# Designs tried in a protein design run: designed miniproteins, single chains. Part 114

Each design is a single chain, and the fold is of that chain. pLDDT is the mean over its residues in the fold that is shown.

## One batch from the design tools (miniprotein)

Design m3961
Fold by ESMFold2-Fast:
Structure m3961 (fold): chain A 68 residues (1-68)
Amino acid sequence: MSREELLEELVLRFFEEETRAGEAGMPREERDRLFGRFLAILERAPSLSDEEFREEVDRVIAELRARA
């Protein structure tokens, strides 16, 4: 998998999980906070390995899943 393919995968997966969390009743403020963390990871992505990038995004997604 290329970095471009990984980025596309992780972006799509984040938005799928964020949409699901919203439908499950997660407050907008919590979703916005997690989206902010996701954006911070994207800003740092050029400095991260593919594994580190996946792990950082997976942590945010896990919080979306655990709280909704």
Scores: mean pLDDT 81

Design m3962
Fold by ESMFold2-Fast:
Structure m3962 (fold): chain A 84 residues (1-84)
Amino acid sequence: SEHDNLLRIIGLVLRAIGLEFDAELLEKQGKYDEAIEQYERALRVLKEALELAKQNPLVSQDFIDLIEKKIKEVEEKIEKLKSK
């Protein structure tokens, strides 16, 4: 159902937040390759959440916009870290 998919979308976003937190800790330790791997995992999870959100009429456009903004931020972080 749309309601079950909404809970799944929320779960994916929370998972992505956790992966980003782990990546930031790895960055602080100078473990850039490991940090990139966690950011790439977060990016995959956010993109899955975005596709589900776009198909769910219960999801607001504002929430979709927030996920898209977060995807861009993570992509920019990955590019920056790859230059180190």
Scores: mean pLDDT 88

Design m3963
Fold by ESMFold2-Fast:
Structure m3963 (fold): chain A 89 residues (1-89)
Amino acid sequence: MTREEAVELVAERLAELAAALPELAHLTPEQLRLAAERLIDSLLSVPEEELEAKLAEAIANQAATATPEQAAAEARLLEFALRKALEVK
């Protein structure tokens, strides 16, 4: 998978989250794509062996500050993005 394909798929998943969560409804397609690009680039910069530990830390951090619904949605997004980043590597 190319980096651009991974970014587009993650942006699509972010759009699904924005439709489901009122707090994200104000985000434009351009902002969602930029967020997806930053997320994929961040994951691609981390060694494969460290990705699961980084993901677990990110999910734990989100759970501390988010509602249960937001935390669950963000965890699913991060797991999806990780899978796509691994397909690029």
Scores: mean pLDDT 74

Design m3964
Fold by ESMFold2-Fast:
Structure m3964 (fold): chain A 68 residues (1-68)
Amino acid sequence: SAAEREALLAEMRRLLREALAAERAGDHVTAQQHYQQLEALMRRAVAEGVASLAELVAMVLEVRKELE
């Protein structure tokens, strides 16, 4: 559903923000864990047809821009 898709994208954005925050703080272990979780969710979203790779790349760029 659209609501399930929105929730999944929100969770991916959350994991990315937390990974970037951990990376900036020098917490490489926490950053790596969040990146691994994010990669797994992205792979699942593409495999299930919930999101395209292009859409996920756009989301990553949007989140990085928000943190400028």
Scores: mean pLDDT 84

Design m3965
Fold by ESMFold2-Fast:
Structure m3965 (fold): chain A 82 residues (1-82)
Amino acid sequence: GSAADVIPLERVEEIVREVLEELDPERLAKMSDEEIRALAEAILRGGESSKELAEKFGIEIRVVIEIEIEVGMEILKKHLGV
């Protein structure tokens, strides 16, 4: 199935917020709920590089990579029953 069948959008939004709170809390404070949702949706859909997402959403590439790792780990854990 698609990533959306494995993990709900709301959980991806939580991961985005948690990673930003740890790595770039100043950027998190400037982002709207709509921007966070748009980033979460883009990550779930795939097809854009970490660099493209970083440029599009005004986030450092290292932060985008960490969000993608955490989302990927959450999907993997659900598939493995862990």
Scores: mean pLDDT 83

Design m3966
Fold by ESMFold2-Fast:
Structure m3966 (fold): chain A 56 residues (1-56)
Amino acid sequence: SLAEAKAASDATIAKAEAIARETERTGTPLQAEMSRGVRDLAEATGNTVIKQVQQK
């Protein structure tokens, strides 16, 4: 369902955000940039899933 897709997307983004924050605290600048990239990809992926479910 759309609600389930949104919940899954929100959870994935929250997890990626937490990893990005921890990497910024303990990692190198490169690791922090890569972690932010993963967060952005998680958000884009979640939005794509929501769009696909929304069309059903």
Scores: mean pLDDT 73

Design m3967
Fold by ESMFold2-Fast:
Structure m3967 (fold): chain A 61 residues (1-61)
Amino acid sequence: SARLERARIAARWAVSQTPASTPAEEARRQVLELLRALFPDMSPEEWAEVEAFVDEEIARR
């Protein structure tokens, strides 16, 4: 969906703003809080995909 695509773009940007020195757990929390504020109407299934994507992006930093 277009909403999920926009969420992935926002997630990649948000993770890029998190220094590599930030613990993964803290980075994940900050990124997901931002995404929930930007995309409050996403379904649980879309959130599961976004959370997995965020975890992958954090692991690559």
Scores: mean pLDDT 82

Design m3968
Fold by ESMFold2-Fast:
Structure m3968 (fold): chain A 63 residues (1-63)
Amino acid sequence: LSEAERLGLEGLRLKEEGERLLKEDPSRVTYGIGLILRGIGLGLQALLLDPENPLARQVVPGA
């Protein structure tokens, strides 16, 4: 896997886990938001390396 693919996969996983926590555990809202922001950051790094990466585009809102 390319570095962009690895970053995109990690970013997507963190974003999805953060979103899941926001829905299922309101007591962990801050932690869930933190995971989403980290996921978006990794997705942006992946897009800088490979702008056509579909996984990174799923992580970054509006990409």
Scores: mean pLDDT 75

Design m3969
Fold by ESMFold2-Fast:
Structure m3969 (fold): chain A 62 residues (1-62)
Amino acid sequence: ADEKIEKIMKDAFEESKKIMEEAREKASQSTPEEGRKILFEATKKGVELATKAVEESKAIRA
């Protein structure tokens, strides 16, 4: 029953995870201020992808 929902969320989560991992690596080499900005930008992109997937899953109600 949840196979479709799991696929949607998994794909979005993996994409978000990749964005965050790359941002974390770059932030670790930057100043604290720049690092926070990099992480914030990546978080916005990742959250948007994950939120869209979650919203679609909620609409299915499964």
Scores: mean pLDDT 76

Design m3970
Fold by ESMFold2-Fast:
Structure m3970 (fold): chain A 81 residues (1-81)
Amino acid sequence: DKEKEGRELLEQGDVYFNQGDLDKALELYKKALKIYEEIGDKEGIAEALRNIGKIYRTQGKLEEAKELFEKADKIYKEIGK
């Protein structure tokens, strides 16, 4: 089940993010994003983009973070979230 795989990757990414391993968290969030894009899960895409944005914000990549948050917010508005 690809939806379950995407969710497990997001959860693993959150564990690494909370431990301060930003590189590992980013890798896992990007893998989750790819799965959600392949299956067309808009909510999963938005959540993965938001999580990648949080990493970029933490790294001081403020413009890249802003673009990701804006993309996620647009998707959330489209799905009524």
Scores: mean pLDDT 88

Design m3971
Fold by ESMFold2-Fast:
Structure m3971 (fold): chain A 68 residues (1-68)
Amino acid sequence: SEALKLLEEGAKTGDPEIAAKGVELLMKESGNSEEDVKDARDYVLSLSKEEAGEAAKIALDNVKEVLG
């Protein structure tokens, strides 16, 4: 999944733009509205590098738990 690759990269680098793209794609794949996707993306872009990396890692861990 493109979303998972971006979240992995965001978790490693702490880049808010990469983390935000990963969250955006994951939310779109999960059937979220365009408004919710935009709000989540804008939120991640407002985070520090440390916070953005942590957000990406949490999203990855949640997806991995659901998939096994």
Scores: mean pLDDT 80

Design m3972
Fold by ESMFold2-Fast:
Structure m3972 (fold): chain A 83 residues (1-83)
Amino acid sequence: SERELAEKTILFVRALAEVAPPELSGKILEEAKIIEENLPAVLAGDEAAREKVEEAARKLEELLAQVPEEARLKALEKAQKEA
């Protein structure tokens, strides 16, 4: 489901932020917060909220590509423990 996918994505992103370089961590958390805050509106059918989530997801994807592989592996392990 869209909600389940979003919840899993948020857990992984938060785990990534904790192990990412400090300069990326803040930006990752900012985009994750936009997704979290707008998810209820998206699920209610708000198109403007969907556009905000899609833009935040795009920016997040660009930020995650800059995270070192070792940090990504640590984030995956942390997210699995929290799931």
Scores: mean pLDDT 76

Design m3973
Fold by ESMFold2-Fast:
Order: sequence, then structure tokens, then C-alpha cells
Structure m3973 (fold): chain A 94 residues (1-94)
Amino acid sequence: MEEKKEKILEYLKELEVHEKTQELWLEFLEQNPEMSLEELIERIKVSKAVAESLRRIGDTLQRILEEKLSDEEAEKLFREVNEENLALLKEMEA
């Protein structure tokens, strides 16, 4: 278990995952000790994709503020980002 935790922490740090998210993954591992290292890595990859989707939403918000986009332009950008994020998540159903 400890070796598994160390490898997961190393992987999460390599992916630059926030410390609080790292703690949540360790808690998840403790609650699911039978889960293989491979299964856990796949779940982390999926979660990173979700986090990247959320980051793109944040970047879009910053762009709206910096470029002083209208409410109409902002709504269009959010729709496009949401559609792209949903498509990406659906493709990751492996």
C-alpha cells in the first residue's frame, strides 16, 4: 500500500495536480485498497482531462474580461468550450 501511495503521489506531482486534489486521490486509494495501480492511473488521467476542461473555462473567462467581450460573445464562447469539453469526455469512455 505505501509503495502504491508513493507511486501515485509521484505521478500526480508529475502531472502538476494541486495538493488538495492529491490528498483526495490518496483518500480514494485508502477507501479502495483493492484497486490496481493501472486502474487508479486511468482514473487520474480522466480526472486530469476534466480539470483541463475546467481550466479552459477559466481561460475563456479571463479572455472575456481582458478583451471586454459583450455578453453575447461571452455566451457563444462558453457554449463552444462546453461542447468541446463534452465531446472530449465522451471520447475518453475507454
Scores: mean pLDDT 70

Design m3974
Fold by ESMFold2-Fast:
Structure m3974 (fold): chain A 90 residues (1-90)
Amino acid sequence: SELEEQVKSLEESLEELEKEVEKLTEKPLSPEEKELLKQTKEQLRGVLGQIDELEKKAKDDPELVKRLEELKKRLEKLIEKIEKILKENE
């Protein structure tokens, strides 16, 4: 379904962002890496809004709603991780 394809695309994008953020935690951040993390955090906040809209559309599909809820939890954890990294690198 179109909605399932949108959810899968978001899951794949989130997995790549999680990997990229993990790479940035391996050493002290440069100013450029700090700016990248700030931009990533803003993008993730936008994706949370997209998930809220997709949940409204998916309400009649319990499995898809469950996947969207798991995506929201992962996004919230990633945002918190980024905020902690940025705070530690101030």
Scores: mean pLDDT 83

Design m3975
Fold by ESMFold2-Fast:
Structure m3975 (fold): chain A 90 residues (1-90)
Amino acid sequence: DVLKDSFDTELKSLKILFNQIEALNNVMQANLIAKQLPGLLEKKFDKGYITAKEAIELIDFAIDKLEKIDAHPKYIEKLLNFKQKLKSKL
């Protein structure tokens, strides 16, 4: 599936970006991404381009990086709430 393959490439790029944000300690950019990430993942999940397990794994990766750079707790909580919503669908 070309669309799923494209999305998988996008996820890999996002992981690289989060690693770079951690290395540079760019808290402001990390908070902006964390604010947008739940909506983006929910749209992909609703379209069937990502499984609940894959979305949870990406959320866990993002939370780990955000915690290491001391990102704002509000955005981490938003990601945790979305993770719990996804777990309820498993």
Scores: mean pLDDT 70

Design m3976
Fold by ESMFold2-Fast:
Structure m3976 (fold): chain A 83 residues (1-83)
Amino acid sequence: SSLLRELMSVLGRIRLIALKLGDEASAARVGRLLQQVRDMLDNNVFDPAKLREMLREALRIARRLGAPDDVLRELRRLLRRVG
């Protein structure tokens, strides 16, 4: 799924931001989201409800970290594509 690969990419960017800021708790949280998306991709599973939940959590983390506007726009774009 292109959506799952794009989500992994933006989650990877958020994790890198957390690591650069020394926010290990946020980095670990995003790492768990990355693993969930990877598992969905590897098992060819698409769950819109779970994806919306993960995207909302990613948005909350990104906002707390002060992530760049392009990261927030990409997350909102993906959330609209899920449903």
Scores: mean pLDDT 90

Design m3977
Fold by ESMFold2-Fast:
Structure m3977 (fold): chain A 102 residues (1-102)
Amino acid sequence: MTKDEVIQQAKRDLSLFLGMAKLMHEKLDATEEFIVETLTKRAISLADKLLKNGVPIEEVKKLIEEAFDLAIEDARLRKDEGFVKAVEEAKKKVLEYLKKKE
């Protein structure tokens, strides 16, 4: 895949993962712990794929921050405090992982 194709696919994957986590939390009574673990694992896997394809770490961080921040703001507007907390914790863990890759 070209760098641009990898980035575009990553944006789609992040949107899908966050959307599915929202549905699992709202409709399947998924725990905050499960949402944290699932989002952290999937986002790290995606970040590793981007880095292996030559995407700069600063660009990877920006993609993850933008996607997670949109999900957090949506959850805040819906007053879903549990989901806000879970997504914020997952974001923190992913960014800590990326800091170690610098």
Scores: mean pLDDT 85

Design m3978
Fold by ESMFold2-Fast:
Order: sequence, then structure tokens, then C-alpha cells
Structure m3978 (fold): chain A 102 residues (1-102)
Amino acid sequence: APSPEVLALLERLEAHPVASVFRNLPPADTPGWSELIKYPISLDLIRQRVEAGEITTVDQVINLVYRMIADVLYYHPPDSPVAQAALEFGAEVEAFREELLG
């Protein structure tokens, strides 16, 4: 079973107001996405990997979430609502990390 800390982080991210932006992969016909983003990831894929026992540490979840944020910021304009959502999601990850170190 996944650790309580891994589940706590994942549940917190899934409950975040902007989580819908990251829940699923973008549509397969999204222009240039598959050419620019070599290893696409979503919250649902992270959950599946956690439940499969492939992800066992908080740092593994954080690394995948940061890759997801980086992919969004690379593809979308910096003034877009999606880019703003990515920055808010990054702030949530940092808040969780500070709570673990406190």
C-alpha cells in the first residue's frame, strides 16, 4: 500500500481548485503536444502509479508534478489561465513540503 504521506499529498493536489487542469492528459489531437512533450503525465496517471506501487515516496510524486507543471509552462503562453494554474499548483506542492519539514 502507498505511504500515508504519499496519499496525503496526492489527495491534497486532487482537491485543489485548479486540479481539473491537470487531472487528464490533453486531447491526443492537441497541436504539437506529442512532439514537444516526450513523457506526458497527469494527476490520474500519478494516482495509477501510486496505487500500482510504482511510486512509494513523496519526492517521486513531487518530481512528477514538477515535470507536469514544466510541460504546461513550456507548451502554453505565460499569461494563459493554464500557466497561472500551473504556478498555483507548484505553490501547493511547496506548502506541502514545508509542512513535512516543519
Scores: mean pLDDT 80

Design m3979
Fold by ESMFold2-Fast:
Structure m3979 (fold): chain A 92 residues (1-92)
Amino acid sequence: MKPRPATPEELERLRQRAKDLVEKAANASSPSQQASYLTALMLDMVAADLEFGPEAARAYAQGAIEAAKKSTKNPDLAEEIRKLAERFLEQL
């Protein structure tokens, strides 16, 4: 599949979508719900790369890292999200 370049507005929406999923994971009431949001976050990063290429995937991952750094509810979850996003960035 050939990616197309994302517009600045699309890059901002990707960052916001990542932040929203991180916040949902941080506010999850069960481990299963949290795992579902983390799975969605991972799939979204892959989808952004496939649709828009590495720049969009980086924007999404950066949004996730930023949101994780601001999380005060679960530091272990914040660290897991950060490591997952950083590992994905290393593969780009």
Scores: mean pLDDT 77

Design m3980
Fold by ESMFold2-Fast:
Structure m3980 (fold): chain A 95 residues (1-95)
Amino acid sequence: SALEAAERANEIANEMLLEVLKLFEEGAPVEEILAVIEEGRARMIALLPERAAEIDAMAEFVKEAVESGDLKKLTNAMLYAMGVMTEIILEARRS
């Protein structure tokens, strides 16, 4: 169902964002953190291809924050990403 796909994509997004934050705090190489984002993006788009543009925008915003080296930018990008996934779930629940 659309709701099950949205809930699974949200689970992937949460796992991705937590791993990104962990690697960022540990000072992991930027390319390693970006690889986590790209894997999460691909998995979410496979579940929700109709939401690819929104997922791409979210992933690019998180990537830009990681590349900036600024924890405040990363925290803001993570909050934005969680907001996007929350909206997707709420829309799926209405259908």
Scores: mean pLDDT 89

Design m3981
Fold by ESMFold2-Fast:
Structure m3981 (fold): chain A 80 residues (1-80)
Amino acid sequence: MEELAKEILETVKYIRETLTKILNDPKASEEQKKKAKELLEELDKIMEPLLTGNVSIPDALEKLEKLKKETEKLKKEHEK
């Protein structure tokens, strides 16, 4: 249980830090910044049900893994 909670926190931190770097990068395009903002809003939507107890931890983890993949894709597009 402690390992799963740590993994969720590390995944959330990674997504947030990566997307925030893109938003604050003057070299990022308007389209890249818009995508980063949309992904951050999606992160908030995943986290809100966890705070209210309205979703299971495994379901939240699956959604976070999908969001992490989208974040990785945007990071690759931004870096080249």
Scores: mean pLDDT 77

Design m3982
Fold by ESMFold2-Fast:
Structure m3982 (fold): chain A 80 residues (1-80)
Amino acid sequence: MEQITEEKFEEQVKKLEEKGYEVEYEVEEEDGVKRVTLTITDKALNITKTLTLYVTDGKPENHERAVAELEKLGLEELKK
């Protein structure tokens, strides 16, 4: 199955922005594992949440963990 990539994160970030959220992310890569830190702000409520996700090419364990973290947050749009 396909990884959650930077391109897919960017697409889902745009969808969140359309819903009135402000989303910022930073990507770091170590040992073939990409670490993504997402900061999601609801400006109307002034609520900010920060998430750290791990994505890797060809390692399903890290992909499954990233998906599970997104599910816990109810961010279905970031599951693609």
Scores: mean pLDDT 57

Design m3983
Fold by ESMFold2-Fast:
Structure m3983 (fold): chain A 86 residues (1-86)
Amino acid sequence: SEEEIEELQKKKSEYEEELAKLEAANVEGEPVAYVYLELAKIEQKLGNLEEARKYAEKALELGQQLDPESYVTKEAKKLLEKLDKE
C-alpha cells in the first residue's frame, strides 16, 4: 500500500541519518551493525534486493567480528539466505 511504502521510506531516512551520526561520532560495533541490519530489512520490504544484500552483508561482517551468536549476526545470516532465494 501507499501508506506502507511511505512509512518504510520514512524509517529508511531515519536509519540513514542515524548511520551518518554514528559514523560522524566514530561509533563502532553493535550500534552500527544494528542500523545496517534494519536498513537491509527496510530495503528488502521496498523490493530493493541488491541494496538489502549490501546492507545485510555489512551487518553480518560487523556482527561476526563482535559476536557470531548475537541477534544481529543471526538475523543478517537469515536475511541473506532469504535474499539468495528471491
Scores: mean pLDDT 86

Design m3984
Fold by ESMFold2-Fast:
Structure m3984 (fold): chain A 82 residues (1-82)
Amino acid sequence: MVTQEEIDRIIEEAKEALEKGDLTKAVQYLSRAVQAAAQTRNPEAIERVKELLDELIKKAQERGDEGIVNAVKAAKSLLDSI
């Protein structure tokens, strides 16, 4: 079972990766955060992850990385269906 502390840690790791411009690590951490939020169905975690996914889309679009944009859109769709 994923704990709230694990979700918070993954979210902070994702934020740090985004701040450093490491989109590959940001995708990895956010993918884990999406999975954790989906499993726990925690509304606060889902909202925080969605905000970070929006930030990742923005940065990926600035770099022209359509692969990341498509992956993030799929992840948002998963969270929206919960």
Scores: mean pLDDT 78

Design m3985
Fold by ESMFold2-Fast:
Structure m3985 (fold): chain A 74 residues (1-74)
Amino acid sequence: SRAEVEARIRALVLPEDPAAARALLGALYRESGLSARTFARLLKRLLDARNLVRLRDIVGGVSVEQLAAFLAGV
């Protein structure tokens, strides 16, 4: 459900290894059944500040457009 997806994003701790973090994000996105843009909006809204900084470092930015492009490519 969307509530389960949102709860998982709020509780998400990105792995230190960028490859593992990419794999985790890709798996959560695919399991969610959401569009890349919708999942990107949830990530930007619900991740804590620490994990948003880490996400920026992995993706190169935290705009909805950049996150959606990243998710569509994984």
Scores: mean pLDDT 83

Design m3986
Fold by ESMFold2-Fast:
Structure m3986 (fold): chain A 81 residues (1-81)
Amino acid sequence: MEKELEELIKELEKLGDTVSAKLVRKALDAIRKGDILEAEINLGMLRIRRGVMKMINADEKVIELMDRAIELLEELIEERK
């Protein structure tokens, strides 16, 4: 799961979405440190960004990577609660 998130961060960076990549990394780093509130904040920001990008018809591949990252971050946060 964490390794898949690291791979998703790299793929987002390759596609030029450094902002989404940074949000995923911040959430993952927060989870690793046990800072669940910081993880939920960055996940919330990623969800808002995903919604905006879908509305503006952004690259579908980027949206797919964001959706997978959101799913994995949700699962990791629930596991740590």
Scores: mean pLDDT 85

Design m3987
Fold by ESMFold2-Fast:
Structure m3987 (fold): chain A 85 residues (1-85)
Amino acid sequence: SAPLTTEQLLYDLKLITRDIKENNFPVVIHKLDYYFNNKDKLSWTQDVLSRLKEILTASEDSPLPKKYKDKIKALIAAAQEALAK
């Protein structure tokens, strides 16, 4: 898969937050699996980190399985490590 532009990534992360709030969990699961498996190909920015934190906040009180909440946390950790260099 070709790497996403930062703008495309930011838009899709916004949609994940929306989909969690709307209980569209199959779409959320599919997208989180994709980003987790391709995290080495993602462009890490402060805006991406902020969007991932918004996803985590929306997920905390959701019925999203712990496995996927842990994937969100792993993506946040990867972004934080990349931005600290």
Scores: mean pLDDT 84

Design m3988
Fold by ESMFold2-Fast:
Structure m3988 (fold): chain A 73 residues (1-73)
Amino acid sequence: SMRKELVEKLGQKMNEASKEALEHFKDEDPRTRRLIALYAGFGNVDELKRWGAPEKVIELAEETKKLREELKG
């Protein structure tokens, strides 16, 4: 099923985006690090940019956002 494949791909990309964000912001306090990881996993690109997230994190977040928009249809 195309929808099942999209759900699985979204889960993988959310996890990948969150892990990249956690690694980049590892020196932040636990609460801040968790918030940034959530921003990355849910594709909140604007907040990630305000935090100075690297291009790799932004790209992964944009991919999660795109997959989420496809699933909303």
Scores: mean pLDDT 85

Design m3989
Fold by ESMFold2-Fast:
Structure m3989 (fold): chain A 69 residues (1-69)
Amino acid sequence: ELTELQLKAGVIPYEEGMTVAELKERASKLFGVPVEELKVLLAGKELPDDYVLEPDDSVQVVPKDAPLS
């Protein structure tokens, strides 16, 4: 089952210039679920796949159908 991840919690290594799409791919491999079943939230807002993550961003990877807060 899908779960919430915090990028900077050390669950998925952050690299400068990493995109939301790359984060989804890494989470997909970690949890064994398709990337299409995942979305990335920053402060409760869904980010597009082309968003370039910044070192100070705190993001969560959640199921795609999870409601926005």
Scores: mean pLDDT 66

Design m3990
Fold by ESMFold2-Fast:
Structure m3990 (fold): chain A 92 residues (1-92)
Amino acid sequence: SKFVEGLEKILEDLKKNPETSHLEREMLLGAAHLGAATFIVSNPEISEELRQEVLDEGQRAIDAVRNREPIEVILEEFEEFIEAVKKAVEDA
């Protein structure tokens, strides 16, 4: 999935640039979350359980950024979000 590849690219870019500003982190994670929400809406065949998992993991990643958690925590939550999206893509 090109969408999953895009998310993995954002993750790799954040790993390479741990000094990324709070604003840039918020914008990148916000765009990723919006992309996932759009993907779910466009694929009604995805189970309700997997839809909820993507939304919940996306919210955890966004909350980690908003709460200014250490980059290691933000990366961990974002990786968990990407794994939830991968499951939803396989269900679609």
Scores: mean pLDDT 84

Design m3991
Fold by ESMFold2-Fast:
Structure m3991 (fold): chain A 70 residues (1-70)
Amino acid sequence: SEVEEIIKQVKEAAEEYLKLVKDEETREKIRELAEKTIEKMKKASVEEAKKLAIEFRDEVLKLIEESLAK
């Protein structure tokens, strides 16, 4: 399904973001965010899943920025 493809993209994006982050606290936050986003996507329409993927990206970038400011 198209939702399954979007979930795959979020999983792959999470793995790539984790390669950029050495701080375990931030890594754990990214993993938790990915898990929560994927759970929401399983109950979502295609349009909702696309929105959730964008929100995931934006929140991960914020977490990385906050980690770099420490």
Scores: mean pLDDT 85

Design m3992
Fold by ESMFold2-Fast:
Structure m3992 (fold): chain A 100 residues (1-100)
Amino acid sequence: MVYEFDPEELLAEGAAYHASTSFDLEVHIRLELSDLPKLVEALKPVVLEKGVKVGSYVSGVFEGAVSEEEFEKAIKEVIDLIEKAKENTKIGIAIELAVT
């Protein structure tokens, strides 16, 4: 079966992990909701290759915008964390959402 990476599923899975078990590793990023699908697409190949489990959850909101440079930096930080993680590591992505 083909594994489909869905932003809504990623968020729901993160909430479930946080409620029933703690993440082994957590990373905090700032993100616009519209960029969540781009993050998922960027992470999908690395997650599948490494065999890690990834969940995301909204940790807070802030007034402002996230630049393309900040977004690219966030992707790089998450990818670097995944690449250094062991197989079956539970990684939590704590998202601080940009609101206008």
Scores: mean pLDDT 71

Design m3993
Fold by ESMFold2-Fast:
Structure m3993 (fold): chain A 82 residues (1-82)
Amino acid sequence: SAIETAVALLREAGVEDLVPTVEELGKQIPEATAAELVGLAAIKALKEGRYEAAKALVAAALRLAGEEHLIPEAEAYIDELK
């Protein structure tokens, strides 16, 4: 499922504390894709100053969305926020 895919990617990125939030969001928005759920987790990680986790989550979301070519630009943008 989209929730299961997003949760696995959050655990891989080391943000297991965000798993309950993503599981709840996926239940509330049943049409949400795994990419959208991971993207929402990335925004939360950025707001918390967790830049390396946010880069990992953004890269995962872009790969799921078929937009891997945007990963270098997204990572550079996050690095500018430090």
Scores: mean pLDDT 82

Design m3994
Fold by ESMFold2-Fast:
Structure m3994 (fold): chain A 86 residues (1-86)
Amino acid sequence: MEDEKIAKEIIERYKEGVPLKELAEYAAKKGSVAAAFLVIAHAAAEGADFEELRELLKSLEEATEALEWVEAGRSAEEVEAALAAR
């Protein structure tokens, strides 16, 4: 699946030390919600600025919703589960 491929690229780039902002831009450019969730999860773990990520990911509605839930104190995994429940 295209999302799986982009998510794998995000994981590899993150391990290489690519900044979260660049990873967020890449996820938004590719339109990959799964990649965006991985960026949000890494940002939450690092205590990164969620406002900057919201601006970069605003083209992905589901990613924007996920970011709001993470800011409210939910994990990225919990947010994915909540959005999947519809």
Scores: mean pLDDT 69

Design m3995
Fold by ESMFold2-Fast:
Structure m3995 (fold): chain A 64 residues (1-64)
Amino acid sequence: GRAGGRAAGEALLASGLSEERADRAGTKANIYVQSGDLEAGRAAALAAGASEEAADRAVTHLAQ
């Protein structure tokens, strides 16, 4: 939902990603998580430069 997407974006930004990178990573992670592939969603966040903690938090927020 909207709240989960916002919280995921905030987690990625807090990890030091730029707004552009956080938006792209969050969008890609959301597509994977909505498809049921939580590992691919996490990997997308990590590939964008997110920390492991930020990637885990983003996937958790998107899965809600």
Scores: mean pLDDT 79

